# Designed miniproteins, single chains: the designs that were tried, part 109

Each design is a single chain, and the fold is of that chain. pLDDT is the mean over its residues in the fold that is shown.

## One batch from the design tools (miniprotein)

Design m3782
Fold by ESMFold2-Fast:
Structure m3782 (fold): chain A 85 residues (1-85)
Amino acid sequence: DPAFEFIDEGARNGDIRSGVDQAIAYLLEQGRISPEEAAVLRRIADSLIRRLNDGKPHTDLAGEEFVLTEEEVAESLKALLREHR
């Protein structure tokens, strides 16, 4: 799926924002998501990318501190896109 390819390429290049923007644009162009769904995906992506970019430790469900990786952001976004196939 080209949308997943854009996200994975963005994560590999340290530019997950561009990958997400290209994936959302592709899905809109193909008519696979609505403009409303695109807005929701952008908000979720913005939240995840802000957490990635601040470099601060986050707390998981077990109370352990961790640093969010680009691969984890990519996997979360791809999981959301699977719902729009």
Scores: mean pLDDT 73

Design m3783
Fold by ESMFold2-Fast:
Formats: C-alpha cells, sequence, structure tokens
Structure m3783 (fold): chain A 92 residues (1-92)
C-alpha cells in the first residue's frame, strides 16, 4: 500500500512536469491530470498517508507557480481538495 502510493506520487510528478513542459498542453488538461491523480492517490492511500499526498501536491503547485498563472494554481488546489473530500465521504 505505501509502496503503491510512493510509486503513484513519482508517476504523478513525472506526468505533471512532462505536461507542463509541453507547448500543446492546456490549463484544462493540467486540471484533468491533477484530478485523476488525486482520485487515484486518495483511493489507494490509507488516511494515515494523506498528509504525504497533500504535501506532494503542494510541492508540485510551488514548482508550477514559477510558470503558471495564479488563477490556474488556485483551480488545481481546489481540484485536489475537492477530490480528497469526496473520497473521504465515500470511505465513511
Amino acid sequence: SKEEVEKLLEEMKKDIRELAGDGSATPESLVELFTEYARKLFEVAPEELWPLVREAFEEILEELSKVAPKELLEKLREAFERVEKEVKEKKE
């Protein structure tokens, strides 16, 4: 379980960096990728590991803040926070 979470975090970081560097990428595609990884990570991760998942998303947002507009960063943060809440409610 922890090994699966760590593998997904590495895949997420790679995919997001690759998409962010792609001149054909849209803000919508980045939001979609964030949403997909958030759902996978919060579904696979036990709640004890959710702080690790949150920190990874925050690190990526800080990295993206160098090139992305503030409005996009806010949408990305809102997307993963919404997914975390949805997954938590589903598990309860």
Scores: mean pLDDT 80

Design m3784
Fold by ESMFold2-Fast:
Structure m3784 (fold): chain A 70 residues (1-70)
Amino acid sequence: SMMDELEALKEELIEAGRANDLERLQRLIVRLVIENSNETTIAILKEVLEEVKDNAEVSRILEKAIASLE
């Protein structure tokens, strides 16, 4: 289902953030933007940001992505 796919993508974004895999993080963000509405993408990215907020570099990338969609 779409919800299961979004949950899996959220988990992959969190794992990429925790691993500091910036290339994977950016590819997953691009995929999320292409496959989903801006509203859905912003909601998912905000949830990911809560889980990885201790990583300043990852947080900056996520915050910029959110700002670009608003």
Scores: mean pLDDT 85

Design m3785
Fold by ESMFold2-Fast:
Structure m3785 (fold): chain A 92 residues (1-92)
Amino acid sequence: SSEVAEKLIEIARELELEEKEELWEKFLKEEKVLSEEEKEKLEKIYEEFKEKIDLGDLKAFLEALKEGKSLKEAIETIKNEKLRKEMIKLYE
């Protein structure tokens, strides 16, 4: 592997994390339906999994919550099976 390829992968991961953080902050400003307890659970899930979740899965997850789905139902939208199972365990 070339040094340039490794640096490009690192930059791509950092940019994706920044985009995920921007989506998360926007969601928190717009979300008014979740209880304080559900918000605390959601924040814990996000902080634990933000580096592992891809942008597409995060968008689907947050959109489900915006549509009024429960936190558990929103987790079930995650396409990554291993990540979905880990998130469910943390929720329970």
Scores: mean pLDDT 79

Design m3786
Fold by ESMFold2-Fast:
Structure m3786 (fold): chain A 64 residues (1-64)
Amino acid sequence: SVEELIKRLVDGLKALFDAGMSLEAIRAVAERELAELRPHLSEEEFARVKEAVDRTLAELEAEA
């Protein structure tokens, strides 16, 4: 499901942050993952995934 995809992606980005990866590098990972997912999702599904990723990146930036 899109919800499970979002959870896995969000958890993955948080795990990279906890492992000491820089925010710059994590943003690059997120951008690549979104680009790879774009052709396989509907416009609505992609918007939901992107919104969750953008929110997660903002939260990690606040913790840095």
Scores: mean pLDDT 85

Design m3787
Fold by ESMFold2-Fast:
Structure m3787 (fold): chain A 62 residues (1-62)
Amino acid sequence: EKVKEELKKLGEELLELMREQGYSDEDIARFKKMIEAYLKDEENLEKVVKTLKATLEGMREF
């Protein structure tokens, strides 16, 4: 529940950052589909959220 909300928020932030950094519409659509798949895997939600937080921070550094 709370973890799913955090994953959705992180996904939106990453999609916005990807657009700003010049990722293609195809890459953005692929990432969006991946996030939707992760939201269905409740056992791994916390691990996915942790990974996405690290990814977002890394992208912001560039």
Scores: mean pLDDT 75

Design m3788
Fold by ESMFold2-Fast:
Structure m3788 (fold): chain A 63 residues (1-63)
Amino acid sequence: SEEDVKKALELAKAGKYKEALEILEKIEAAGDYEAFQAVQDALGVRARTAEEVVRRYAIRSLF
């Protein structure tokens, strides 16, 4: 849902990666490919799994 997308983005940008991952895993498990793609586009990452999306974003945020 759009609410889950917004919450995942807010948590990821705040550095709360574990909480952001939990929401992204729910989106992935639901098969909501549009929501999953929207999070990737907003975070500027490309990955196949919720775990990779959060990991790649976290690494980029360190640099």
Scores: mean pLDDT 83

Design m3789
Fold by ESMFold2-Fast:
Structure m3789 (fold): chain A 106 residues (1-106)
Amino acid sequence: SAQVQQLLAQLQALLEQLRKETDPQRALALMQQAIDLLDQLLELAKQGQMSEEQLRQALALAQELLKLGMELLRKLPDDIELINQAIGLILRTIGLILEFERLLAE
């Protein structure tokens, strides 16, 4: 659907911004926005509105988000609040990966 294509394009753009972001608070905000887009894609997937190719694209982008989140965690200052926020977002990204993998196994 056009909505799925738009969300996938927005997610790709956010991940590109996240790769270049050097401010930890802005990077965490971009990661949260990417998770919100993945949540919207997952809801559309559960409604049968995503093709297998689109599900694979969403999974690949979720895996890239996890990689970027892990890289962000390694670069964070010794700030327990920022570290805890990053860990929370990483765990949520893992959950989304598992959900998209489950849908592809159906």
Scores: mean pLDDT 91

Design m3790
Fold by ESMFold2-Fast:
Structure m3790 (fold): chain A 69 residues (1-69)
Amino acid sequence: IKKEAEEFYEKLKKGTAPKVPEKPSKKVRELAIEIGLMISDSELAYIEKKFPSEEDIRKFLEILKELEE
C-alpha cells in the first residue's frame, strides 16, 4: 500500500496518474473529503477499484495526504 501510494503520488504530480471514466462511491468520496485530499473523481474511482477494502482505501488516501504535505 505505501509503495503504491508513493508511486501514485509521483504520477499525480506529473499529471499521469491512472484513472477510470467512472465516479467513486459516495463513501469513498466522503472519505477523501474527510482526509482533506484534493483528488479527482476519476483518480479516486481507480483507487477504489484497486483496493477491495475500505480500510485499505483509507490508508492509501492518508499516505497521499502525508506526501502532499
Scores: mean pLDDT 74

Design m3791
Fold by ESMFold2-Fast:
Structure m3791 (fold): chain A 68 residues (1-68)
Amino acid sequence: MSLEEKIKAAFEAADRNGDGKLSFEEAKQAFRMLGLNPSSEELKKYDKDGDGYLDYEEFKALVEELLK
């Protein structure tokens, strides 16, 4: 499995509503599936809309930042 496939699978598994967005709690669960543990401050930094949710692109960007 590529890294992209793992990121996509974690996002989809945590997206309980199937709406293509993760709440911060759902996002933390998805990150834990990838062996990552971001702070709430890091989640807020990547929440460009300020709506309390991360879309797939925001989630992926933070995963890539944490793996650097």
Scores: mean pLDDT 79

Design m3792
Fold by ESMFold2-Fast:
Structure m3792 (fold): chain A 89 residues (1-89)
Amino acid sequence: SDIEEAIREAKEALEEAKKANDLETARELEEAIEHLEEAKETGSLEKVQEAILELENALSNAKANNDLEAAREAEEALEHARRAARKLL
């Protein structure tokens, strides 16, 4: 599912952020993963939308810190999270 793909990609982004010692990106990704997992269990559009904002912040921070691997995985997670939100409407 799009939520499961978003969780997987956000976890990959988190590993890359931790390798880069990018604590701000890592924190935003941890929050995004938590909200995506809640959305997976509850079907909550609100939780997907919260995760989208956190993923957008993580992507912005990763780009600012030139963490290209974290940025790429965060962008993929964001695309899947947006698809999940569209299906829930």
Scores: mean pLDDT 88

Design m3793
Fold by ESMFold2-Fast:
Structure m3793 (fold): chain A 72 residues (1-72)
Amino acid sequence: SAEENRQLAQAGADGGLLNAIGLAKALGQTVKEVKIEIGDTTGVVTVTGDKQVITMTFDVESGLGTVKVTPA
C-alpha cells in the first residue's frame, strides 16, 4: 500500500541519516545542515559538515544505495 511504501521509505531515510551523521562525526566534523528527500522509488540524504558533504542515495524497494563524500 501507499502507506506501507511511505513507512519503508521513511525507515530507509532514517537509517541513511544516522549512518551519514555517524560518518561525519567519525571524520571529526560538525554537522551544519541535513537534507532529506524521499521519493516513491528513490531517497537522498545529504549531511553537510565543516569540510565535507556526505550524500547517500538509495532505492526504496531494494534498499541498495551509494555513498558519496565531496568537499563542502
Scores: mean pLDDT 70

Design m3794
Fold by ESMFold2-Fast:
Structure m3794 (fold): chain A 58 residues (1-58)
Amino acid sequence: GLYRLNETGRALAAMAGIEGDVLTGAQLARVATALTGVPVSPATAVERFLKNGLAERL
């Protein structure tokens, strides 16, 4: 699936070295893993980004 990041979500992704307005679940997992230092699955990363209003499902 594809997910559109808001401004805060994009800023978090940029801190993880990932650019773009629309990311895959795998890219969201990469962002979450980089920011937490702990491996995060795509499903968990997607839930966290959606729950915290950082992304919307396309």
Scores: mean pLDDT 89

Design m3795
Fold by ESMFold2-Fast:
Structure m3795 (fold): chain A 57 residues (1-57)
Amino acid sequence: ALTPSQLQEQALQLASQATPEDLKTYSPQLEIFLRGGEPVDLEKLELDLKKLKAHLE
């Protein structure tokens, strides 16, 4: 499992590589995380990051 700091770092790195459409399709929790103002489910965020990473690879 990733620490919160590692999760944030990976989230920002993947977000820089993805289109807005990729975020909406593969990582809706990452989109929420990037917008801020809303609580994010860290477990779902980790799964979304894995899906997005698989799409981008």
Scores: mean pLDDT 76

Design m3796
Fold by ESMFold2-Fast:
Structure m3796 (fold): chain A 96 residues (1-96)
Amino acid sequence: LSPSQRALEAELAKRPLTPLDVASIAIFYSNLGDPKTAITAAAVAFRVHPELREKADEIIKLVEKYAHPLTRDEVVEGIRKIAAGEEIELADVPPL
């Protein structure tokens, strides 16, 4: 993991995460025009809290409803692939 991805992993490990928490982070970066960081944040969340993979459909529904139209499809597809255990390219994550 990159240093930025490790920092995010440490932050996300501090408390239990809900599907809404993961969706909110992904939606935030989607609306900044950064689908790769949105997908990376979801990947890190699923690594720290693997039980959230079973809630991927709930996360995807929230992203489809609230994410930026130009990045929505990329973020949704990325989250589906991560939840299915597929390998995808991850980005460096800016500090929160």
Scores: mean pLDDT 78

Design m3797
Fold by ESMFold2-Fast:
Structure m3797 (fold): chain A 70 residues (1-70)
Amino acid sequence: GAARALGHRLGKEADEAIKKSIEDGKKVMEEVERLAEQSTPEQAEVLRGTADSMRDALKKYEEEKKKLEE
């Protein structure tokens, strides 16, 4: 019985940590976009490329998670 209860608690803590990491990642992407607006065109291109890659990775993660719930 104890292993199942521990699994539930660890699962919830892991899910909350993942959700926080996603929220933090979204904030980082917003800051990168803001920095791109204030940067040189060459720097802005690199920053926006990085933000796009992060956004795509998060979108894929969210889509996979939703499919597992359906």
Scores: mean pLDDT 72

Design m3798
Fold by ESMFold2-Fast:
Structure m3798 (fold): chain A 57 residues (1-57)
Amino acid sequence: SAEQEAQLQQLLQSPSVRLILVKEGKISQETADAVATPEKFAALDADTRLKLLQALK
């Protein structure tokens, strides 16, 4: 879980990854913007991070 969260955070910091996920309809543009930096990702509540982990698998 902690390792998966670290991997997800690293992936979501990539502009290319976020653009692909929005293009594929897996996340909204608002969600992509909300996770664009490590600080923003860390500010998400645990439930939101868990849902992102589950949705992107």
Scores: mean pLDDT 73

Design m3799
Fold by ESMFold2-Fast:
Structure m3799 (fold): chain A 94 residues (1-94)
Amino acid sequence: GADTLRQASDQLRQQGDYGGAYVMYATAYFLQGDYDQAIYYADQAISAGQYGMGYAIRGKAYARQGDFDSAQYYADQADSAGATDASQSTRDTI
């Protein structure tokens, strides 16, 4: 659940894996329905080098907000970054 992801995120931050931590925060907020925060932490993950997962979660959040054009764009970016399974998961949300 979201609480478990936040705990795992805090552990990754303690280990210096900030990109992985941001992916987990984005996922936790997505599961809570806070799509604005999910997008925010997905952007932080992308900035930290987690391109594939960051783009995929960002795309999913946009799809849940009804922005299917942005969702498709970020699914394509996730696929280009090598996260084909994550990009497909984003497309399936559209």
Scores: mean pLDDT 80

Design m3800
Fold by ESMFold2-Fast:
Structure m3800 (fold): chain A 63 residues (1-63)
Amino acid sequence: SSSMRQQVTSRVMQLVTDNSNSPISQFRQMLRQMRDDFLKQGVDPIIVGESVSIGIQEISRIR
């Protein structure tokens, strides 16, 4: 669903911004917590998994 992908993407981008200066290990932990939260809400596991990968790529881009 496009609406759900947009919501997850917005959360990922916010998390990247808020954790741009954090160690990558801490950022990955935050992504896992976000993943668990969305899974509890019944979000499609494929969308959640993709969003985690996107977050890792984005933090890598901004360092």
Scores: mean pLDDT 79

Design m3801
Fold by ESMFold2-Fast:
Structure m3801 (fold): chain A 66 residues (1-66)
Amino acid sequence: AMDEKIKELAEKAYEHVRARRFDEARKLSQEIEKLANVPQGLRALAEKYRAEGKTELADLIEKAGA
């Protein structure tokens, strides 16, 4: 499902953030934005998922976008 793909990309982006590979993290963040059709960015996507009760996914996306 789309949410599963977004989760996988967000997990990869967060690992790059933790490793200080910010260019790779930004590329993955852009892929997430395109897949979710959220040009406003990952924070808007995280708010959407939080409103849907998907708190863990929303938290992951916020960390991926940092």
Scores: mean pLDDT 82

Design m3802
Fold by ESMFold2-Fast:
Structure m3802 (fold): chain A 111 residues (1-111)
Amino acid sequence: SAKEEALKLIEEFRKKVEEAKSVEEALELLEKLLRVLERAARLSKDPEIKLELEILAGITAIVIGVAKLTKSDLEWVKKQALKILERVEELLEKMSEEEAKIFAELLKEEL
């Protein structure tokens, strides 16, 4: 299913976050995730899914901004990224197969 494919891609993304060796690498991954979330929100026709995607995109953008302004350590950036990915997985369960397919396609472009 499209949901299973998207979950597999989120797991691959999570492993990249866990393996990041620098704040710069972790922030690049968050910026990729932000692009996916913003594009998914723009394309979504379900108001509940669109709102949740916009909230997650907003949180991701704020985390990136805070990390850059405060010179946050790698452990903190990874922790925030993993929390965002967990919420993305929860949202994916609520998506239709059509929404999940679009989300998976967007994730593939950034991996």
Scores: mean pLDDT 89

Design m3803
Fold by ESMFold2-Fast:
Structure m3803 (fold): chain A 87 residues (1-87)
Amino acid sequence: MEEKEKEKAERMLKALREVKELLEKNKYEEAYEVYLKVQEEILEEEGEGLSEAQKQAMKEGFERLKKDEELRKKFIEKIKKLLEEFE
């Protein structure tokens, strides 16, 4: 159980690192796709799936990051903090 949770965490951290790099390059659509994929993979392993409403909410979140510089900076800072805590 704990080893699977560590593997999921490592997969999430790898995806978050890629999402951060894409956001810093202003590639919001690609960042959304990476984030969506890792969330789907993790939830499928837990016997759950992403609903269409959850996928749409994530897409709208990344569209908001494109328009809102403060929200984008806060999101990138949260990812940086998470990556630093696990490295």
Scores: mean pLDDT 77

Design m3804
Fold by ESMFold2-Fast:
Structure m3804 (fold): chain A 63 residues (1-63)
Amino acid sequence: GMTKLSQFIEELSKKYGVPKSRLEGGLALYVTGVIRSQRELAELLGIPRSSVSTLVRLHREEN
């Protein structure tokens, strides 16, 4: 089945109208240290900070 991270990315994409590729790309920029704060990631993606916190946690749990 789909991972929890993959399911959450689909939910965010549908709810906020953000392409999945943009959510995945933004997460990659954060994980690689290009974006240094979850606040900046939330502003870049146009989603709530609580959603970014969950996204980052799910990524960590799978890696």
Scores: mean pLDDT 86

Design m3805
Fold by ESMFold2-Fast:
Structure m3805 (fold): chain A 93 residues (1-93)
Amino acid sequence: SRREELIAEHKEYVAEHNDKLVDLPDDSPEKLEAKEYVARLLAEQVLLELEEAIENKDEERIELVKRAIEWMREHGLLTEEEIKRYEELLEKY
């Protein structure tokens, strides 16, 4: 599934890049680009997990994933399109 592909891609990216980036300044272009890429992968993963949790009527999972998405929103890690998708998923729930 696309969710499984995203989980695999995220794990591979973290394994390959985390160790390489650790010694770079936090404001380096490479580190900022890596953070943006990881943020996009995480956003897509949590939005897909929310959709699955809603379909399965898993109330505990819905609440956990909502808190993760809200945390990302509060820290400016979500795009306007990702926020819109989140709100549309909640309207269907």
Scores: mean pLDDT 74

Design m3806
Fold by ESMFold2-Fast:
Structure m3806 (fold): chain A 118 residues (1-118)
Amino acid sequence: GAAELAGKVKLPDQEVKEGEETTLTGTVKLKNPNVSKLGVVVTGTLDDGSQLVVTGTVDVATGKGTGTLVDSETGASSPATVTATVDKATGIATITVTFVPTKSGTLTNITMTVYGVA
């Protein structure tokens, strides 16, 4: 099926530490809870001006997925983990993204964009 934008959620500023796992969690309400996959894009800006982008997909049946973290200034990429739960009765999806930053700082303007795929 076609990917449908489920929502965008702004997350609070997050302190990140080089080499330590950072976890971000967001919730969106799906218009159609009968999705097989979720597409996830998280963007944020570090205090040095670098933009971090995590792009990933989650299999709804398993709640497990994979992603990639990219630093937009350096082009460096590293693996990320994306997990999600979908409550089919309410349509509420809870998405968790875990990544290891290569720089320490405060991540601001964090936006999680979620797409449902039937």
Scores: mean pLDDT 85

Design m3807
Fold by ESMFold2-Fast:
Structure m3807 (fold): chain A 85 residues (1-85)
Amino acid sequence: SLEEQAKRFIELVEKNKDLISPEAYEELKKKAEQIVRALGFLLSEGSREIGMAALRKYGVSDEALEALKKILEKEGFPKSLIEKF
């Protein structure tokens, strides 16, 4: 479910909290469900622009986007995805 995916995302953010600011940490947790929806699009090469547009639509700050980029990069997500940030 979306709630289970958001819970897993929050666990990922918690694991990587030392890489990001406290402000980005709180925002990523608060917006976890919206971010997980956007990540569904970002994981497919053909829909990455839709995923980035979704993050912007949900009002994810530049600070939280940079934090998300660092977490995804450390967790081994594809370089072609990381480059969209």
Scores: mean pLDDT 83

Design m3808
Fold by ESMFold2-Fast:
Structure m3808 (fold): chain A 101 residues (1-101)
Amino acid sequence: SPLDQQLIQLLSGLIAFLEDQIAANRPGAALGFLEMVVDMLRQLGATNELSPAERAVLDLLEAAVDRLRAAKSDAEALDILRQLLAQLRERQRQLQAELAA
């Protein structure tokens, strides 16, 4: 669907952003951006029912934001971002495979 293509583009942009912030050692900058993306997806869900794929991405981002807010060091925050990056890459691969079939 057109929404699945938009979700793939969102995931690609988010993955690239997280890779850049991890490389730059900027976990604080990542938190603010992730909170904005969560709010955007929540607003979309308030007006339309989110697809299972969109809901799964929102759930991953919300969990990561909560963990980042609880993080007590930059090293812990960077580990959380690396884990999120791996999860988002896997979701992107699954979604791309479903659309290619």
Scores: mean pLDDT 84

Design m3809
Fold by ESMFold2-Fast:
Structure m3809 (fold): chain A 54 residues (1-54)
Amino acid sequence: MTLEEIEKEVRKKLGKLANYVTIKPSTVDGPYDITGPIPEAVSRAKEIIKELLS
């Protein structure tokens, strides 16, 4: 699964809140680093990505 596919799915699930989430490849713990100024949006994005990768 590509980063672009994950970003698309997160945007689809979060809508406007996806604009406040940054997803980057991680080199150690988990496949992606998820950050942003809104903790709720970051938390929801982490859940979506976990489901997509499980």
Scores: mean pLDDT 75

Design m3810
Fold by ESMFold2-Fast:
Structure m3810 (fold): chain A 114 residues (1-114)
Amino acid sequence: AAEAHLAQAATHLARALEAALAGDLETAAAHLEEAKRHLAEAAETLGFPELAEQARAARSAGELAEVAARLAEALEARYRETGDPRYAALAAQLASLAVVARALDEVLAAQRAR
């Protein structure tokens, strides 16, 4: 289910951020790759194959944050169209993922500047 993939993406982004803050860039990169995979699977399952492809192609946590934000906007649009609260919940989860991915991008940039 898309919810399970988003929960896994959230877990991997949190672990990537913890690793990046500790200066373990190899572990951070590994968790970022897992987060990309799970976000892509969620997007594909939800019927957004273009966003799934963009998630797989993301070269940075910042690009992944942009994909998560775009998917959140698309699901908010589906919520407005259908009234189905599942889409509102998924959009909120994706908005949270975008915030964590953006924070990871900033931490990785700071660590590489050392």
Scores: mean pLDDT 90

Design m3811
Fold by ESMFold2-Fast:
Structure m3811 (fold): chain A 69 residues (1-69)
Amino acid sequence: PPKALSEREMVEISIKILRESILKQDRETQLQALDDMERSFRHMHEQGFLSDEVYEEGMKRLRELREEV
């Protein structure tokens, strides 16, 4: 991603791309991709690259997306 993106913008763009990529996939592939993104966000948060607020918002949006698939 571009160097000038905020943490929030980076998370939002990542979720948007994820949603677009999985919409036409089977459920197993959708759930795996969601799990992969959740692990990525947790790792970034543990390393201090995501603030608590941005991390919590990102995880909430991933949970909402998981309910839609």
Scores: mean pLDDT 81

Design m3812
Fold by ESMFold2-Fast:
Structure m3812 (fold): chain A 55 residues (1-55)
Amino acid sequence: SPIDAEYAALQARGDAAIDALVAAHPDWTPEEVARIRQHVDNFIAQRRAEAEAAA
């Protein structure tokens, strides 16, 4: 569906942006990086669920 394609692209961009931030911040712990990834994943999942519920 169009929604699936949009959220797949959003997830891919989010993953790439986090990878770039991690590379720029070698001082960040793996635990901090994991929390950032989890936070982004949760927000994308929630937004997708809301979009699907409104369809």
Scores: mean pLDDT 81

Design m3813
Fold by ESMFold2-Fast:
Structure m3813 (fold): chain A 80 residues (1-80)
Amino acid sequence: MSLGERLAELWARWLAATDREEKIALALEIARVVGEMAGLSPEQIEKLVERLEAELRRRELSPAEFYALLQRLLTEIAAE
């Protein structure tokens, strides 16, 4: 499976998930795939996942909010 196919599968599963812990786990997997596609190092991907998990545990995010947060964190980490 390509990274793009993996990402599409994870997004579909995340949208269908009703359990909060499952949604968080899927969101973190999406972040790992997106970070890899963006060319982040393994260390940068771990920073992305840690920062994202902290935000996801504070409140539930809509798909649009999640996408915007991912883009912001990717930009911040890539600049470090």
Scores: mean pLDDT 84

Design m3814
Fold by ESMFold2-Fast:
Structure m3814 (fold): chain A 83 residues (1-83)
Amino acid sequence: AAEALQAAVRAHLARLRAALEGILSPEDRPRARALLDELTRLAVEAARAIVTRGEDSPEVQALQARLDALLEELGALVRRSAA
């Protein structure tokens, strides 16, 4: 169960990474890749924590807060790159 969810999360984020590579300026791609790699790592860990500890666990809440911060940073980078 956890392994299947982790695999699905990795696959979806890999597609997002490929899509963003086509729209980001060359100078912003390294930063976006670093943010996406960290987001993938945390999302995979959150998927495992949801299955093993439950969605409302303190571990999942902490991981969700970190994911939200990374998504906000990635969104700001994409908006800046597209401007």
Scores: mean pLDDT 79

Design m3815
Fold by ESMFold2-Fast:
Structure m3815 (fold): chain A 100 residues (1-100)
Amino acid sequence: SELQKRIARTIGRVLALIGVGIDADFMEVANRTALALLAYEEAKINGTLTEEQVEALRRALEEFIARLEARLEELRARSASSAAAAEAEIEWARELLEEL
């Protein structure tokens, strides 16, 4: 069903966000972004989406982008695949912000 596909996509995105946040400092930002995304997607599915939830997700995505960009040099030095994953997540977050 479309609901199952949407939930699966949301879970996949949340796992990807957590997957790039390996250290404790970034895990907090990734977790906050994942929670805001889950709340947003649940509210969209239920038809209860509020402007406050949209703003919360917008702020979380902006912080997530800023923190990933700050870490890109370090990630590139450690792992090309981790840097590529972080760049892909930044691109996704920017695209979602443009749609909000």
Scores: mean pLDDT 75

Design m3816
Fold by ESMFold2-Fast:
Structure m3816 (fold): chain A 90 residues (1-90)
Amino acid sequence: MSIGEQSKKTLQTSTKLALESLDRMRREVADDPEVARQLEEIKSQLEEKGKEAISSLTDDEEESQKVMDEFMVEANRLMSRALELVERAR
């Protein structure tokens, strides 16, 4: 398997797990429609960023690592925002 294929699978798995986590959070705050809508926006942004990152992957190890690092920074920011929204709704 190429470095690009390995990185793609890693990004696909990480994105899937984050989206599943956001879906669980949305269910926890179902009684707060404003927070639920903000979580749906975060989910859409994460899906878009994940698709962009996957499209940017190459078989070059250094370039793929850069794409993965940039995606992880953005994913972490989005997930931190989601966690703060859920904690405030509790």
Scores: mean pLDDT 80

Design m3817
Fold by ESMFold2-Fast:
Structure m3817 (fold): chain A 85 residues (1-85)
Amino acid sequence: MEELDKLIEEVKKFIEELQKRAKTARENYQKRVARIDELAKENPELAKFVEELRKQIEEMKKINPYITDYEAERILELEVERRLK
């Protein structure tokens, strides 16, 4: 009956979903960073590439504050995968 109460409930559920996604994204980020670090230990050229790519991603985050840690991690993962293939 009250549209406002329904909207408030939807917003609360949306915030909870965003918080869950942010937590999952942080956990996935940490796992992928650790995985990339292990790969870098095996290949000095890859280590140098990963270090440079991380610096580029951090610079992109400074220019575009809307780039999330999830997006930054995904860019790093995709570029490393492209470099290895």
Scores: mean pLDDT 72

